# Designed miniproteins, single chains: the designs that were tried, part 43

Each design is a single chain, and the fold is of that chain. pLDDT is the mean over its residues in the fold that is shown.

## One batch from the design tools (miniprotein)

Design m1473
Fold by ESMFold2-Fast:
Structure m1473 (fold): chain A 98 residues (1-98)
Amino acid sequence: SDEEKAEKLAELIREFAKKYTDEKTQKMIEELVEWALEEEDPKKKVFELLTILMALMGGVLSNEELKKKAEEVIEKLELSEEEKEIVKNGLENNEKIN
């Protein structure tokens, strides 16, 4: 379900932020996660959380590690084709910044 997918994404974002970022960045990420969780449309909530996750991972991982983690997220959460496009856009945006 989209609600279960959103909960798993929020948990992944929080765990990733705790592992790879400082306390100030963790607080900012938590505020973004809480903002996304307030979205009433479950599909849009998943899209917002995927965007946050991809931006966070892209800021801290190498391009090779980011691609590997993106594939793991797609498989683990059984992402739809539309949700996979958000992951693809996140990968492309990270490549353009470097």
Scores: mean pLDDT 82

Design m1474
Fold by ESMFold2-Fast:
Structure m1474 (fold): chain A 94 residues (1-94)
Amino acid sequence: MTAEELARAEALRARFAPLFAAMARAARTDAPDAAAQLAVFVSALFGAPPLPEALARELLRRIEAETEALEKAGDYEKAAEVIIRLAAEAVARA
């Protein structure tokens, strides 16, 4: 991990903190519009077309599964990196 990569992740978290909090809550509560909110967020973050609903739902599920242990450990930097990586992979598959 470079200092620049960490700084970028922190800047993205700071800028999108309300959205990250809403997404984390939605993933844990199965909010009905969580996948749609995630699709909009990823589109804005990467300047990409909106994710298909199926890919947005899969991304939300993977974020929940892959970040749960990191969030419990308080490793928020790695959690943010995992979310950004998964989002980039979803955009590449769209």
Scores: mean pLDDT 67

Design m1475
Fold by ESMFold2-Fast:
Structure m1475 (fold): chain A 63 residues (1-63)
Amino acid sequence: HMTEEERKKRRQELAEKLQKAIDELFSSVKPSDSPENIKQKLKDIAMELITDPELKAELEKSF
């Protein structure tokens, strides 16, 4: 059973993973990168962080 406290902790962990992924993205982005390259890197990070198959399918469909 998922309590509100456990949902809050899970959200916190996801937020920290997102922040770390964003930091890594900014470290890997070059000034010469095109908007399309940046978009692809963001998509790859999002796909890695999202473990829910339903959300992954929706994200892939939106691109």
Scores: mean pLDDT 68

Design m1476
Fold by ESMFold2-Fast:
Structure m1476 (fold): chain A 74 residues (1-74)
Amino acid sequence: MAEAERRGQAAMDRFRAALLATAPTPELRAIVEKYLAGEPLTPEELLALADALAGQPDPWLQQLADALRAEAAR
């Protein structure tokens, strides 16, 4: 159990670092910090984050962008 939790935490730390690195403006960084804190995002904030992530060459960030767009469409 603890080992899986530690690996999950390390993955989340890498994920957080990647998201913050892709947020070039203070506005996007604020949106990323809200997302990582589990705070609800507006549809406009979800789309802004998705657009920033879709520009990255990493396939998992592109998948996350698709998920954020789906959330904004609710």
Scores: mean pLDDT 71

Design m1477
Fold by ESMFold2-Fast:
Structure m1477 (fold): chain A 85 residues (1-85)
Amino acid sequence: MTIAEKAVDEFAKEFGVSPEVAERLKEALLNGDKETLIEAYAEALAQVGPSLKLSPAVLRLFLAVYIEFGPETVLRASVLAAKRL
């Protein structure tokens, strides 16, 4: 299991993200699938909603996405999540 997979599992456990969304996030991270990652990450953030707080799990997931896909991908996912709130 990669550090990125652990980051997804920790985030999903802490904030109650659905297993289906968590699995899509892990697959997108493993496959380098940017568009699937943007959708899955936005959905995960939207499911958390106002309960989202700065925590080690949030920071680890953010860093995993940032390192693999870069700042544009994180920004696109964040904007999409905000539209779903």
Scores: mean pLDDT 79

Design m1478
Fold by ESMFold2-Fast:
Structure m1478 (fold): chain A 73 residues (1-73)
Amino acid sequence: MRDVAEELRPEAERWNELLLQYLNTLDNGTPATRAQTVADIRRLLDALDPDSIQAGMLGILLGVVEAIRRNQK
């Protein structure tokens, strides 16, 4: 369920910047860099609670990355 808007404000901004960095790295990175980024995302997902917003966002990101990779190769 959603939390208080004020609490999400700073976290959402920081999280959004992280997501943009990941997307930029995946778009401009080499296969090795992409693999390392995916591993980092998986590690964060494993450390986070599956019920958190961050875990949900990471799950979506992983799904999108996997779909893109399957489509490209």
Scores: mean pLDDT 66

Design m1479
Fold by ESMFold2-Fast:
Structure m1479 (fold): chain A 86 residues (1-86)
Amino acid sequence: SFEEYLEEAAEEARRLLAADPELAEEVVRALEELRRAVLAGDEEAAKEAALRAQELLSQAPPEVQREATVLATAVSLVVIGELFEQ
């Protein structure tokens, strides 16, 4: 499920950002907002939360950005609308 995928993205963020726990928690908070928006069926709120997570990740070192594949995939699915297709 996408909710399970977001939990994997949160774990990935905490692991990759272990040296910057404040940034890790901001990313996890954005992912929690994304999860709430998805469960509510709020596409605009979901896209806003996904873009926030992406912007926060852009503040991380380039190596972390390259290795954050679960988070990048989750953001992509929301932003291009694949998650909300019926």
Scores: mean pLDDT 82

Design m1480
Fold by ESMFold2-Fast:
Structure m1480 (fold): chain A 53 residues (1-53)
Amino acid sequence: MIGEKVVTLPNLPAEQVLDALAEAAGVSRDKIVGFATLEKNAESVTYRVLYEV
């Protein structure tokens, strides 16, 4: 089953984004199915995250 969450993160290096999204969704990194950028500014990025439940 696929869960969905909208997550806003500070502007992180690419290598830190996936771990931060997994933590925000409350799942392990390997459960992230995908994510899309919804909004980006100088201070933050908002993502739509899809994960396995």
Scores: mean pLDDT 81

Design m1481
Fold by ESMFold2-Fast:
Structure m1481 (fold): chain A 108 residues (1-108)
Amino acid sequence: MEEKRERIRKRVLEYMEKLAAKAPEEVFRYLREELGLDESTARTAAAQLVLIAEASGVAVEEVLKLIKAAEEGDEEARKKVEEWVALAQAELERRLRELAEEEGVPVP
């Protein structure tokens, strides 16, 4: 059981690393310079932004633009970001379930 969980964790990490690799350099600069995130946290955040963009069918730069607008108090941008985050969360959960079923591990 623990060994299977570690395999799922490794596959999820590989999936997230591939998502982060799709992020434009400008997105990484924003996360590191504007938000002050360390390299590891910035990579995780970039992967999440790419996942949101792919789940929503928009460019990563468009997701970042709406996040900035939401931070500046745009309520419509905030609601749109919340919708996109929900879509990305559903996609991640679907992928985790697929990986767990492949490895024969129960999903929490």
Scores: mean pLDDT 76

Design m1482
Fold by ESMFold2-Fast:
Structure m1482 (fold): chain A 97 residues (1-97)
Amino acid sequence: MITVGPRGLELFKKFGFTSDVLSFQEVLEFFSKMLQEGHVVFDGEKNTSTAIFPDGSVVTVNDTSIESLLKAILQWLLEQGYISEEDYQKLLAELNS
């Protein structure tokens, strides 16, 4: 379980999450909803992946790996103060296990 701050909760509510406490599976569901709603672009010719958030924020990685993009999104959530450093490290450990 991770805890999201009030500003992070505003982001997650736009994707249908109403709790300030999320499981790792709910974080993966959040990413899946971003994919399904067209917030993610994979460009095979440029070898880039881009996530565009509802506030206009953009996260880009120089590969087409879903794992690389998810890690970059988690880094962005940490940088915005939406999740704690402790919860960020917990999510990275789940991805690497």
Scores: mean pLDDT 83

Design m1483
Fold by ESMFold2-Fast:
Structure m1483 (fold): chain A 65 residues (1-65)
Amino acid sequence: SIGRRVGRALLALAEMEEEVGMEARVEGGKLVLVSRSGRPDDIARARELARVLEEELGSLEVEVR
């Protein structure tokens, strides 16, 4: 179900924003997640969560900065 996939993707995005201090943007059809801390551990965790977003959204590329 598209609705359930979108719901799971939104929960993963909210977790990134609250837990990792990420800012989400859409640039050229790609979802860009920018770490405000720049810490390697925060970026690594954001990349793990980004894999969940790519799986749930299917055709959307996710970039972590």
Scores: mean pLDDT 68

Design m1484
Fold by ESMFold2-Fast:
Structure m1484 (fold): chain A 85 residues (1-85)
Amino acid sequence: MSEEEVKEFLESLGAKDVVVEKHPLENPLEQDERFSQIALNSDAVFVDPRLNELVKEGFKKYPEWNVVTVFADEGEALVAGGVVE
């Protein structure tokens, strides 16, 4: 999934002020871990702990976020967040 597709996905759910950050992954995720998840806070539980740390950093950097999604591929993760009213 591209950065634009992840942004459009969150916007389709009603999110505004969407920011997408791309993070390289040192070790690829397993194929069954390549999925989108929605997190409502920094305590989100993803299967891969690296994704949890990226979500926590996102909420720290963008404290106005109240929705976050993560889409992960073999070598990278897209962390996108926005504000739903």
Scores: mean pLDDT 67

Design m1485
Fold by ESMFold2-Fast:
Structure m1485 (fold): chain A 90 residues (1-90)
Amino acid sequence: SMRDKILRLIGLALQIIGLILDAEWDPSRAKELLREALELAREMVELAKEVGETSIAIRVLERLLATAKKFGDEEIAREVEELIRELKAF
């Protein structure tokens, strides 16, 4: 149902934010946590398109991008920028 998709979208957004905060708090785990966040972000992007609500997903992705750049993870930063462009073009 649409409700189940919206709840899953919110759940993914919260999980991604949690991983970002954990990475900021423990930089030694940052690369692994940000990679996990990126995988969840891809799922969040597809779900945001399905429900027609992109604004929250874009905000979460912009936060993930800022953190990836702070840690110098150019690979994750590039992939997140591509996801942001995809959602903004949708």
Scores: mean pLDDT 90

Design m1486
Fold by ESMFold2-Fast:
Structure m1486 (fold): chain A 98 residues (1-98)
Amino acid sequence: SGAEEIKKKIENATSVEEPSEELLKLIEELARLASEKYGTKILGITKVEIYHLEDGKLILKIELLVDEGEPVTRTVILEAESEEEIKKTLEELIEELK
């Protein structure tokens, strides 16, 4: 049900936008560090979208192409109150992975 709840929030979003260059750089750095730490081969970031919800909250959706013996698409979701909270969360995750 959690996946269905997130999907419904995304479908009911008021708008969708592409991330800023600054957010993309943080996401790319996080993906690089996660690949190094967990031995997971991230082949690329295929999509990044920010959904603006009716309650003023945001959903960051990241689609990754990952080598798990064959290329598979994996989705990462981050719910946040603001773009500033997204940046802070990504920066904290980057520091944790160093």
Scores: mean pLDDT 82

Design m1487
Fold by ESMFold2-Fast:
Parts: sequence; structure tokens; C-alpha cells
Structure m1487 (fold): chain A 91 residues (1-91)
Amino acid sequence: MSLEVEVLPDKVVARASYTGPGEPHTGVLTVLADGELVASAVRTGNGTITVEIEVPRLPSSKLSAHLFALDQEGFEVASLRLNAEIPPVEP
């Protein structure tokens, strides 16, 4: 399982990956800015699933990205959280 946040001049990209045993499973990626939900994405697949979210560049905000891997019955089998701070945009 991996979770990465890339801060670009015009946007922030959160990327997540989970590799299961080959049965169908679901990855849910959520992004919070200053404690409020700004984006979410869901992917279902066998083996390796990847989820990517793009959000607009925000000035001086705190980001929290959460990945939840769910089995076929919707039970959480793995989770990962990453906190990142967005610096202010340089002039």
C-alpha cells in the first residue's frame, strides 16, 4: 500500500495504490483541507488498484489524505493516512 501527495504550482495531486490477493476489492481515497472534505475517489478492481485525485492549489492549508482498502463485503482491510502542509504560493 502506498499514498503520496505532490504539490504543484497550480494543483495538488494525491495518489494511492493498494495490491490485494487478486479478489475484487475497493480503494477509497479522501482528501481533507483544513479538516473539510474537498475531494474523494473510489476504484474497484482485482490485484493492484490505483486512485488519483487532483485538487486546486490552496494557499497555506493543511491537507490530510486517507486511503481505505475494503474487501468485497465493504470491511476495511487496510488504511493509510498522510498529512501534508501546503506552503503559500511564492510571487
Scores: mean pLDDT 75

Design m1488
Fold by ESMFold2-Fast:
Structure m1488 (fold): chain A 108 residues (1-108)
Amino acid sequence: MEKIEEREKKIKKAFDEIIDVAFNNLDLDEVDKKIEEILKKYGLDEDEQLIVRALLNKYFLVGGEETLEIGKKALEAAKKIGYSESIIKDIQGQINLSETVLEITARM
């Protein structure tokens, strides 16, 4: 098995590359296609892809029920695999953001 530290570096590289694509593209559909391409390029499994999606949702301040579900699955995967406390805290921050957005939306 590849070391967890090496997998975590791939997650961070995929995240950074996706952020660069998002800032240089105005078409959201094209951005989403490029996200899938980048995730495949780094050879990320389904659990690692969920972690990247959770980190992106936190960075772009995306909340809601779907993002909360992604965050919860990503947190479970990260804890099970034994990813760093830094990654776990970032995913937990995304969950907290999604819960806050849902609370605000329920009041509107």
Scores: mean pLDDT 78

Design m1489
Fold by ESMFold2-Fast:
Structure m1489 (fold): chain A 94 residues (1-94)
Amino acid sequence: SNIEEALLLVMEAFELLYPHLSPEEQREASRVMAELFEVLSDPTASEEEKRRVAERGIRLAERLIERARAQGADPEAVAKAEELLRKAKELLEK
């Protein structure tokens, strides 16, 4: 589904950003990544629940991109994460 594809793209964005984050930001990212994994692996998770987790993931990932950029993270990694989030948002609007 479009929602499941969006969840996978958000997870990939977190994995790409992770090595460029502070330890505190990595803990925050790990918590949300666990939520993403849980709804992706739960066949009983509703479309509404999956959408809420995807939207939460996108909001956090966007904040982490801004912090990573400010901290001098690799511009290519940041650009790739932004592209993944843009695609995820497009899928959630379908």
Scores: mean pLDDT 86

Design m1490
Fold by ESMFold2-Fast:
Structure m1490 (fold): chain A 63 residues (1-63)
Amino acid sequence: MKEEKLKEFRERALELGRELAGAPTSAIVQAAKEFRDEAIKAGLSEEEAKELGRLVVQTAVEG
């Protein structure tokens, strides 16, 4: 259950990060925070949500 949700959120984090490529750092950070909060609301742990937020930021910076 959680594993399937985490996998879907990881795919969405990569997609969101790609869309944010070249955006200002403030916009990337804000989007990552909003995505983290969405993951928590969906039932993921704070640890998993923080990892997803970091994935958004890293993907936006590197991709």
Scores: mean pLDDT 81

Design m1491
Fold by ESMFold2-Fast:
Structure m1491 (fold): chain A 99 residues (1-99)
Amino acid sequence: MEVAKRAEELGREDAALLARLLSDPSLSIRQIVEELAKKRGIDVSGTEIPEDPEAEEEMREKLREIVETEVEIEELLEKGDFEKAREFLEKRKAELAAK
């Protein structure tokens, strides 16, 4: 399922942008963070971001999972299914904590 498109349909422009940037393998985590910060008017030019390829890949995966979780919860909330939203959040938090 296209997370970026789902986020746009929910009006979650930041999540949609993050999902699109994460889908581009040529962009580093630093470049992704800089693009998001630029859209929000935040200066991150002095921010140190891990340059270790393994740490960057792990961070990319975690960010992708966070965005997917946020979009799915928002979809459930839009539908008024608060019980499923809570169950999904709890399940995803447990999955993220296990990594």
Scores: mean pLDDT 70

Design m1492
Fold by ESMFold2-Fast:
Structure m1492 (fold): chain A 97 residues (1-97)
Amino acid sequence: MYSLIREAVRRVLEGASVEEELERLEKEIEKALSDPEQIERQKELVRRLLEFTEKHPEVTRRIDEQSPDDETFVNLLNAVVYIVENGSGDIDALLNQ
């Protein structure tokens, strides 16, 4: 799965449609997983990674260049997406301690 996600992200960096790459990945997720909750969670994950790449291609490209393998790439990109999208939430969590 990690290799398919990285390839889709790289295609988006090269100008491919997020919608087309997402449809392709969703079909592969449905083939690989049997648990409906895991399928939906994985679909949400890949959608977020592809949308983030379209909005912040320079960030994703740097992560791709620094990642030695597909698993490291996906995990690092997911962590960066989480930090960027939840930056205000992280601040709120720190202030509510």
Scores: mean pLDDT 78

Design m1493
Fold by ESMFold2-Fast:
Structure m1493 (fold): chain A 100 residues (1-100)
Amino acid sequence: SKMEKAQKLLEEMIKKAKEMMETMSEEVQRLVEEALKYYVTLIQELLDGRITKEEALKRLEERREQLEARISTMPPEDREKALEALEYLEKKFREILEVL
């Protein structure tokens, strides 16, 4: 089912994000954990039918702006790793939306 495919993609996103965090500084890990938790919450709300795909995309964009502002205060190496992780999470989030 579409729901089973979306749940599998969500589990893959969580697993890969945790693997990526193993090579990150504590500051980057905290940011990625916060982003992951927020994305998981949005996907759960989508799966429950509590929000629309359009609402999810809007909230994703708003959160991205907030996270990019926080990343801008990090050292250059940490900024690069944080941005790569956020790009991965956003890509997987959009893949989940396409399945639903």
Scores: mean pLDDT 87

Design m1494
Fold by ESMFold2-Fast:
Structure m1494 (fold): chain A 94 residues (1-94)
Amino acid sequence: SESDKNLAANNEDAKVLAERLKKILDEYKSNPKGVSVEELKERVIKAIDEVAEKSTNEGTKMILEQIKEELSKLKTAEQLVKAVESIIKGVESM
């Protein structure tokens, strides 16, 4: 059905986002002193933007925009890592 196809498309966007965010966190955790909080934030926001740009779902784009706004308010690497881990867990549980 068309509803099932829309759900499959949303799941694909979620998987792509989770994979990209995991890669960013793995790279950060392998060399945390080599990356500033601002650079880590920019990498995460860029990954979200690239997924949003390729998405055909307006609801997904709106959720990703809200996630970006919340991430932009975070000031420490620890807060950013925890927020990104929470996002990954959330999208993987969908």
Scores: mean pLDDT 77

Design m1495
Fold by ESMFold2-Fast:
Structure m1495 (fold): chain A 67 residues (1-67)
Amino acid sequence: AEEALKEAIKAAENGDKQSALTAFGRAINRAADKPEAVGPLIKAAVAAQEGNFDEAIEYAKKALDLL
């Protein structure tokens, strides 16, 4: 989960929407054991979908703190 989430943050920092969404999807799937992280991960994925990469990175960092 952490590794996939770090990959998602890097993709978001590069403005790579497709790679960010793919990596967030992997992070969500791997975070099934940490339900508290799923909410911030979904918010990060939604922000990335909308092209708001700064917000996506903020929520992704919150999810990292919960993993």
Scores: mean pLDDT 78

Design m1496
Fold by ESMFold2-Fast:
Structure m1496 (fold): chain A 62 residues (1-62)
Amino acid sequence: SMELERKQRLAQRILDYLGENPDLAARAVTPETLEQIGKAVGLSPETVRQLLIDLAEGKISV
């Protein structure tokens, strides 16, 4: 679906950013790190958190 494809693209942007920032990746579940990731990829911290949960639960893949 278009929504799934959009979520996969956004999740890939998050993973690419974390791959370039490994120190940040170790803290990805704190409010401060979610805010930083969100600012870098143009998403709200809540959206970043939800996409990371969906990846961890296998609801989306990249």
Scores: mean pLDDT 81

Design m1497
Fold by ESMFold2-Fast:
Formats: C-alpha cells, sequence, structure tokens
Structure m1497 (fold): chain A 68 residues (1-68)
C-alpha cells in the first residue's frame, strides 16, 4: 500500500520527501481500517500543511482514492 500511494503522489508532482511522509501516514491509516475517503482527506490536509498548493493537494487526494 505505502509504495502504491507514494507512486500516485509522485505521478501528480508531489515532491519526493513530502510524498514519502504522506504515503507512510496514509498507508498506516488505511491498514488501521480508515476508508479511502478518510485516507484521502487526511493526506490532503498533510499536503496543505507541507505547502503543497490546494489544486495539487486535491489532485493527489483523488489519485490516492483511485489506488485504494
Amino acid sequence: MREAIERALLEEGVPKDVAERVATRAARLYEQGASPDEVAQAARLELLKAGVSPELAERAAEAIRRVL
């Protein structure tokens, strides 16, 4: 899961260090039983905190939903 989420983030243009951190947290939430929508929302918030644009954060969240 983590590698698939990281790849989706990288393909959307998220920087590698941010993608690794966000993918690790997102995969953990999913393994703990969070829904794809909950995981995508959590990832979007973390991307915004990391300084990723709202437009890129939205595309990245949608990419995560497609992978999960």
Scores: mean pLDDT 84

Design m1498
Fold by ESMFold2-Fast:
Structure m1498 (fold): chain A 74 residues (1-74)
Amino acid sequence: ADAEAIRGGLERAIEYLKKGDTVNAGAIAGMTAILAELSGHREVAELARKALQAMNEGKYDEAIKLLEEAVRRA
């Protein structure tokens, strides 16, 4: 259940970023990072946090790549 919920959150964040909705993308990525950390998926949580940092720097292509990597590891 947790891995599926984490992947769903990451995929939604990617979808929002591709649509240019950076506010909803950031909110979903942040909530998903917290869920991943609480569920013991530390590597996925770290990738999601790095994606949030990339978003804050305007590096949206980098953020998408980091979130896609997190999906592969979830």
Scores: mean pLDDT 86

Design m1499
Fold by ESMFold2-Fast:
Structure m1499 (fold): chain A 78 residues (1-78)
Amino acid sequence: MLSPEELKVAELLINHPEVLRGSVDDSIRAIARELGVSPESVRNALKKLGVDVSASLSEIRKQLTSEEAKKKLEEAKK
């Protein structure tokens, strides 16, 4: 189950996977600052969406555009 902060991160990532650019760590820090959440909340949101945070940015974007990730987000909203 996603926390309210993790849900906000998950919505951004599913709707705008292009915000992940450069390095994964730099993207996580930038998103955390933009949304006013901790970098740990960004990492936890990715993990709870079933995303492998050790994967390449292209693989992470592919996972975020998957039907499975979208279903996990919709279930977390309820």
Scores: mean pLDDT 79

Design m1500
Fold by ESMFold2-Fast:
Structure m1500 (fold): chain A 69 residues (1-69)
Amino acid sequence: SDAELEAEARELIAKAEEALAAGDYATMSQHLRRARELAEQLSDEAVREELLARLDTLGKQGVRQVATA
């Protein structure tokens, strides 16, 4: 269901944020990729747009940290 996909995507985003804080960019990228796959399957356009925007922001934060490391 959409609710299950949303819950899993949000959990993966939280794990990606934890990986980013730990400097584990490989794990972060893996979680972001899976979360995006789930978010793109959501039929609720507003929730899909919210999660994809959050994923984009988190990805940009990761790129910035890698570039300055």
Scores: mean pLDDT 83

Design m1501
Fold by ESMFold2-Fast:
Structure m1501 (fold): chain A 78 residues (1-78)
Amino acid sequence: GLTEKDLKIQDEIQKMLEELLEEGKLTPEEVLELSDLIIEALQTKDEKYLEKIRELLLSRNEPEAAEKIVKYIEEMLK
């Protein structure tokens, strides 16, 4: 199950995605896709989902968000 620390990290990721949505840097559909990819990464522990997250955010010129979200997920997987 998810720990209290894992839930806190998920809240930080959600806030980051909500800020990018509000700034028009991501569409609602892209936020949903990223949320699904994050869930898949956490459930499968397969790095291919981390690469898909990175690719989507880089396609939107958000390299800092890509790096931060991937690092948060990697921390949850430890």
Scores: mean pLDDT 82

Design m1502
Fold by ESMFold2-Fast:
Structure m1502 (fold): chain A 61 residues (1-61)
Amino acid sequence: DPELEALLARYPLSPAEREALRELYRATRQGFLSLGLPESQARAFALQVVEEDARYLVRLR
């Protein structure tokens, strides 16, 4: 997903952290889709969740 990769590129994340966040994105997006959300909205919300986690990881440093 180009928006996911662009988001991850904005933060100083290790390769392992990037892979964990990609997995979080997949799981979160699928969760929202299972609730009946439109694909575009599920994707937008999953990106928000991933961005919050990326910010949290950066703050721990």
Scores: mean pLDDT 84

Design m1503
Fold by ESMFold2-Fast:
Structure m1503 (fold): chain A 91 residues (1-91)
Amino acid sequence: LRELVEEVFEENREEIVEYMAHVLGSRERAEALLEENRERIIEEATARVEEELARNPSLSDEQIRELIRRYLLELALDLALDEARRREAAA
């Protein structure tokens, strides 16, 4: 499962960075923040998908890939929003 999560992450890396850059106002900061948290995001997405599969083992490969994509985007956007809030509080 982790290998599939890493594959979906790389397939969607540019989209993830683009959304994070919109929140942070900087592509460079978005790329740095994503790289700093890459392993955590992959691990958390993997855990969420494993939990969902345990509850619904009949999910198709296509549905699993879409769940991975959604969790990766949600985790990355939450990370960008937290960073933006922290910077606003510090500035």
Scores: mean pLDDT 81

Design m1504
Fold by ESMFold2-Fast:
Structure m1504 (fold): chain A 65 residues (1-65)
Amino acid sequence: MEKEKEVRERLERVSKHTGAEVELEFEGGKVTITVRTDSPVAAATFAMLAAEMNFEGIEAKLRLV
């Protein structure tokens, strides 16, 4: 629960900073992060956040569109 709130806040901040659109889906202890961006830097930033979430014990999947 606390991790979900932190994940949402982090992704919202990065989305606003990078201008990328982000959607979150939480299912059975997993989160799917859908990122809409043409920037390799933005894509790498979201990939790093997904890796951090996996380190925190939540499985994160990154989907680029």
Scores: mean pLDDT 75

Design m1505
Fold by ESMFold2-Fast:
Structure m1505 (fold): chain A 132 residues (1-132)
Amino acid sequence: QVEKAKELLKAGKYQEALELYDEALKANPNDWKAYNNKGRALYKLGKYQEALESYDKALALAPQDPLAHFNKARVLYKLGKVEKARESLKFALQGAAVLGDLELLREIKRFAEELGDEVLVLTATRLINQLV
């Protein structure tokens, strides 16, 4: 179910992906990756409050997951909670740096530019350059 749900999410079939993630979470309610991906499907469907709840469940199970922090920052921004979005983005940046996740660091930098946060942009740029 989780593998098929990931394929549907990648294909833009967000409602079908959501249904499969819900079935997967009935079988394994501790799957933090499934909560994170469910949140992504909800975000794409414009269900920002439900996406936030799914990311919060993912972070309750995996508090240091930088992708869940990044996704939470994006949904908080859509909800107009800019300062909370910036806080979540800082956690995402720290975790992505620790893991050496160059792709996620680049996405965080782009989002920091959208927020107009020059300090986060500079920090992300420095961390990206250290991985080259």
Scores: mean pLDDT 87

Design m1506
Fold by ESMFold2-Fast:
Structure m1506 (fold): chain A 55 residues (1-55)
Amino acid sequence: NRIAEGARKAGEAGDGTGAAAGAYEGGNVQMSLEARKAALAGDAKKAAEYGEKGA
């Protein structure tokens, strides 16, 4: 799944907006919000995980 892969890579790179956008495109608004919150907290691993799960 290209969207999930892109969301994971964005999160790992510290791009919380990209990770959240991937989860939102997957239809999971809650995971999009969690990915953004994790990125703002500096937790790239959690941002990547939430982005991938939501996408």
Scores: mean pLDDT 78

Design m1507
Fold by ESMFold2-Fast:
Structure m1507 (fold): chain A 85 residues (1-85)
Amino acid sequence: MELKKELEELLKKIQELIDQAKAYVAAGDTKKAMETLNEAGTLLAQGVRLARELSKYDPETAKKFLEELQKYWQELQALAKQIRA
């Protein structure tokens, strides 16, 4: 129960950070964009760890969280490439 709630809150925060990073990129604030992406990356790593723990009890739900985390990882990589050009 707690792991699912923690993962849901974490995914929401990751999405908010990605949206903030996109806004900073659009504004030309590369420093804040990089700082925001680094924070999102840290939460993404935490999310993967929690989803793997959840997979011991609820593998089907854990798989769905890992798929969402993989999607966010791809978005982070795309934004990082734009910033570090």
Scores: mean pLDDT 84

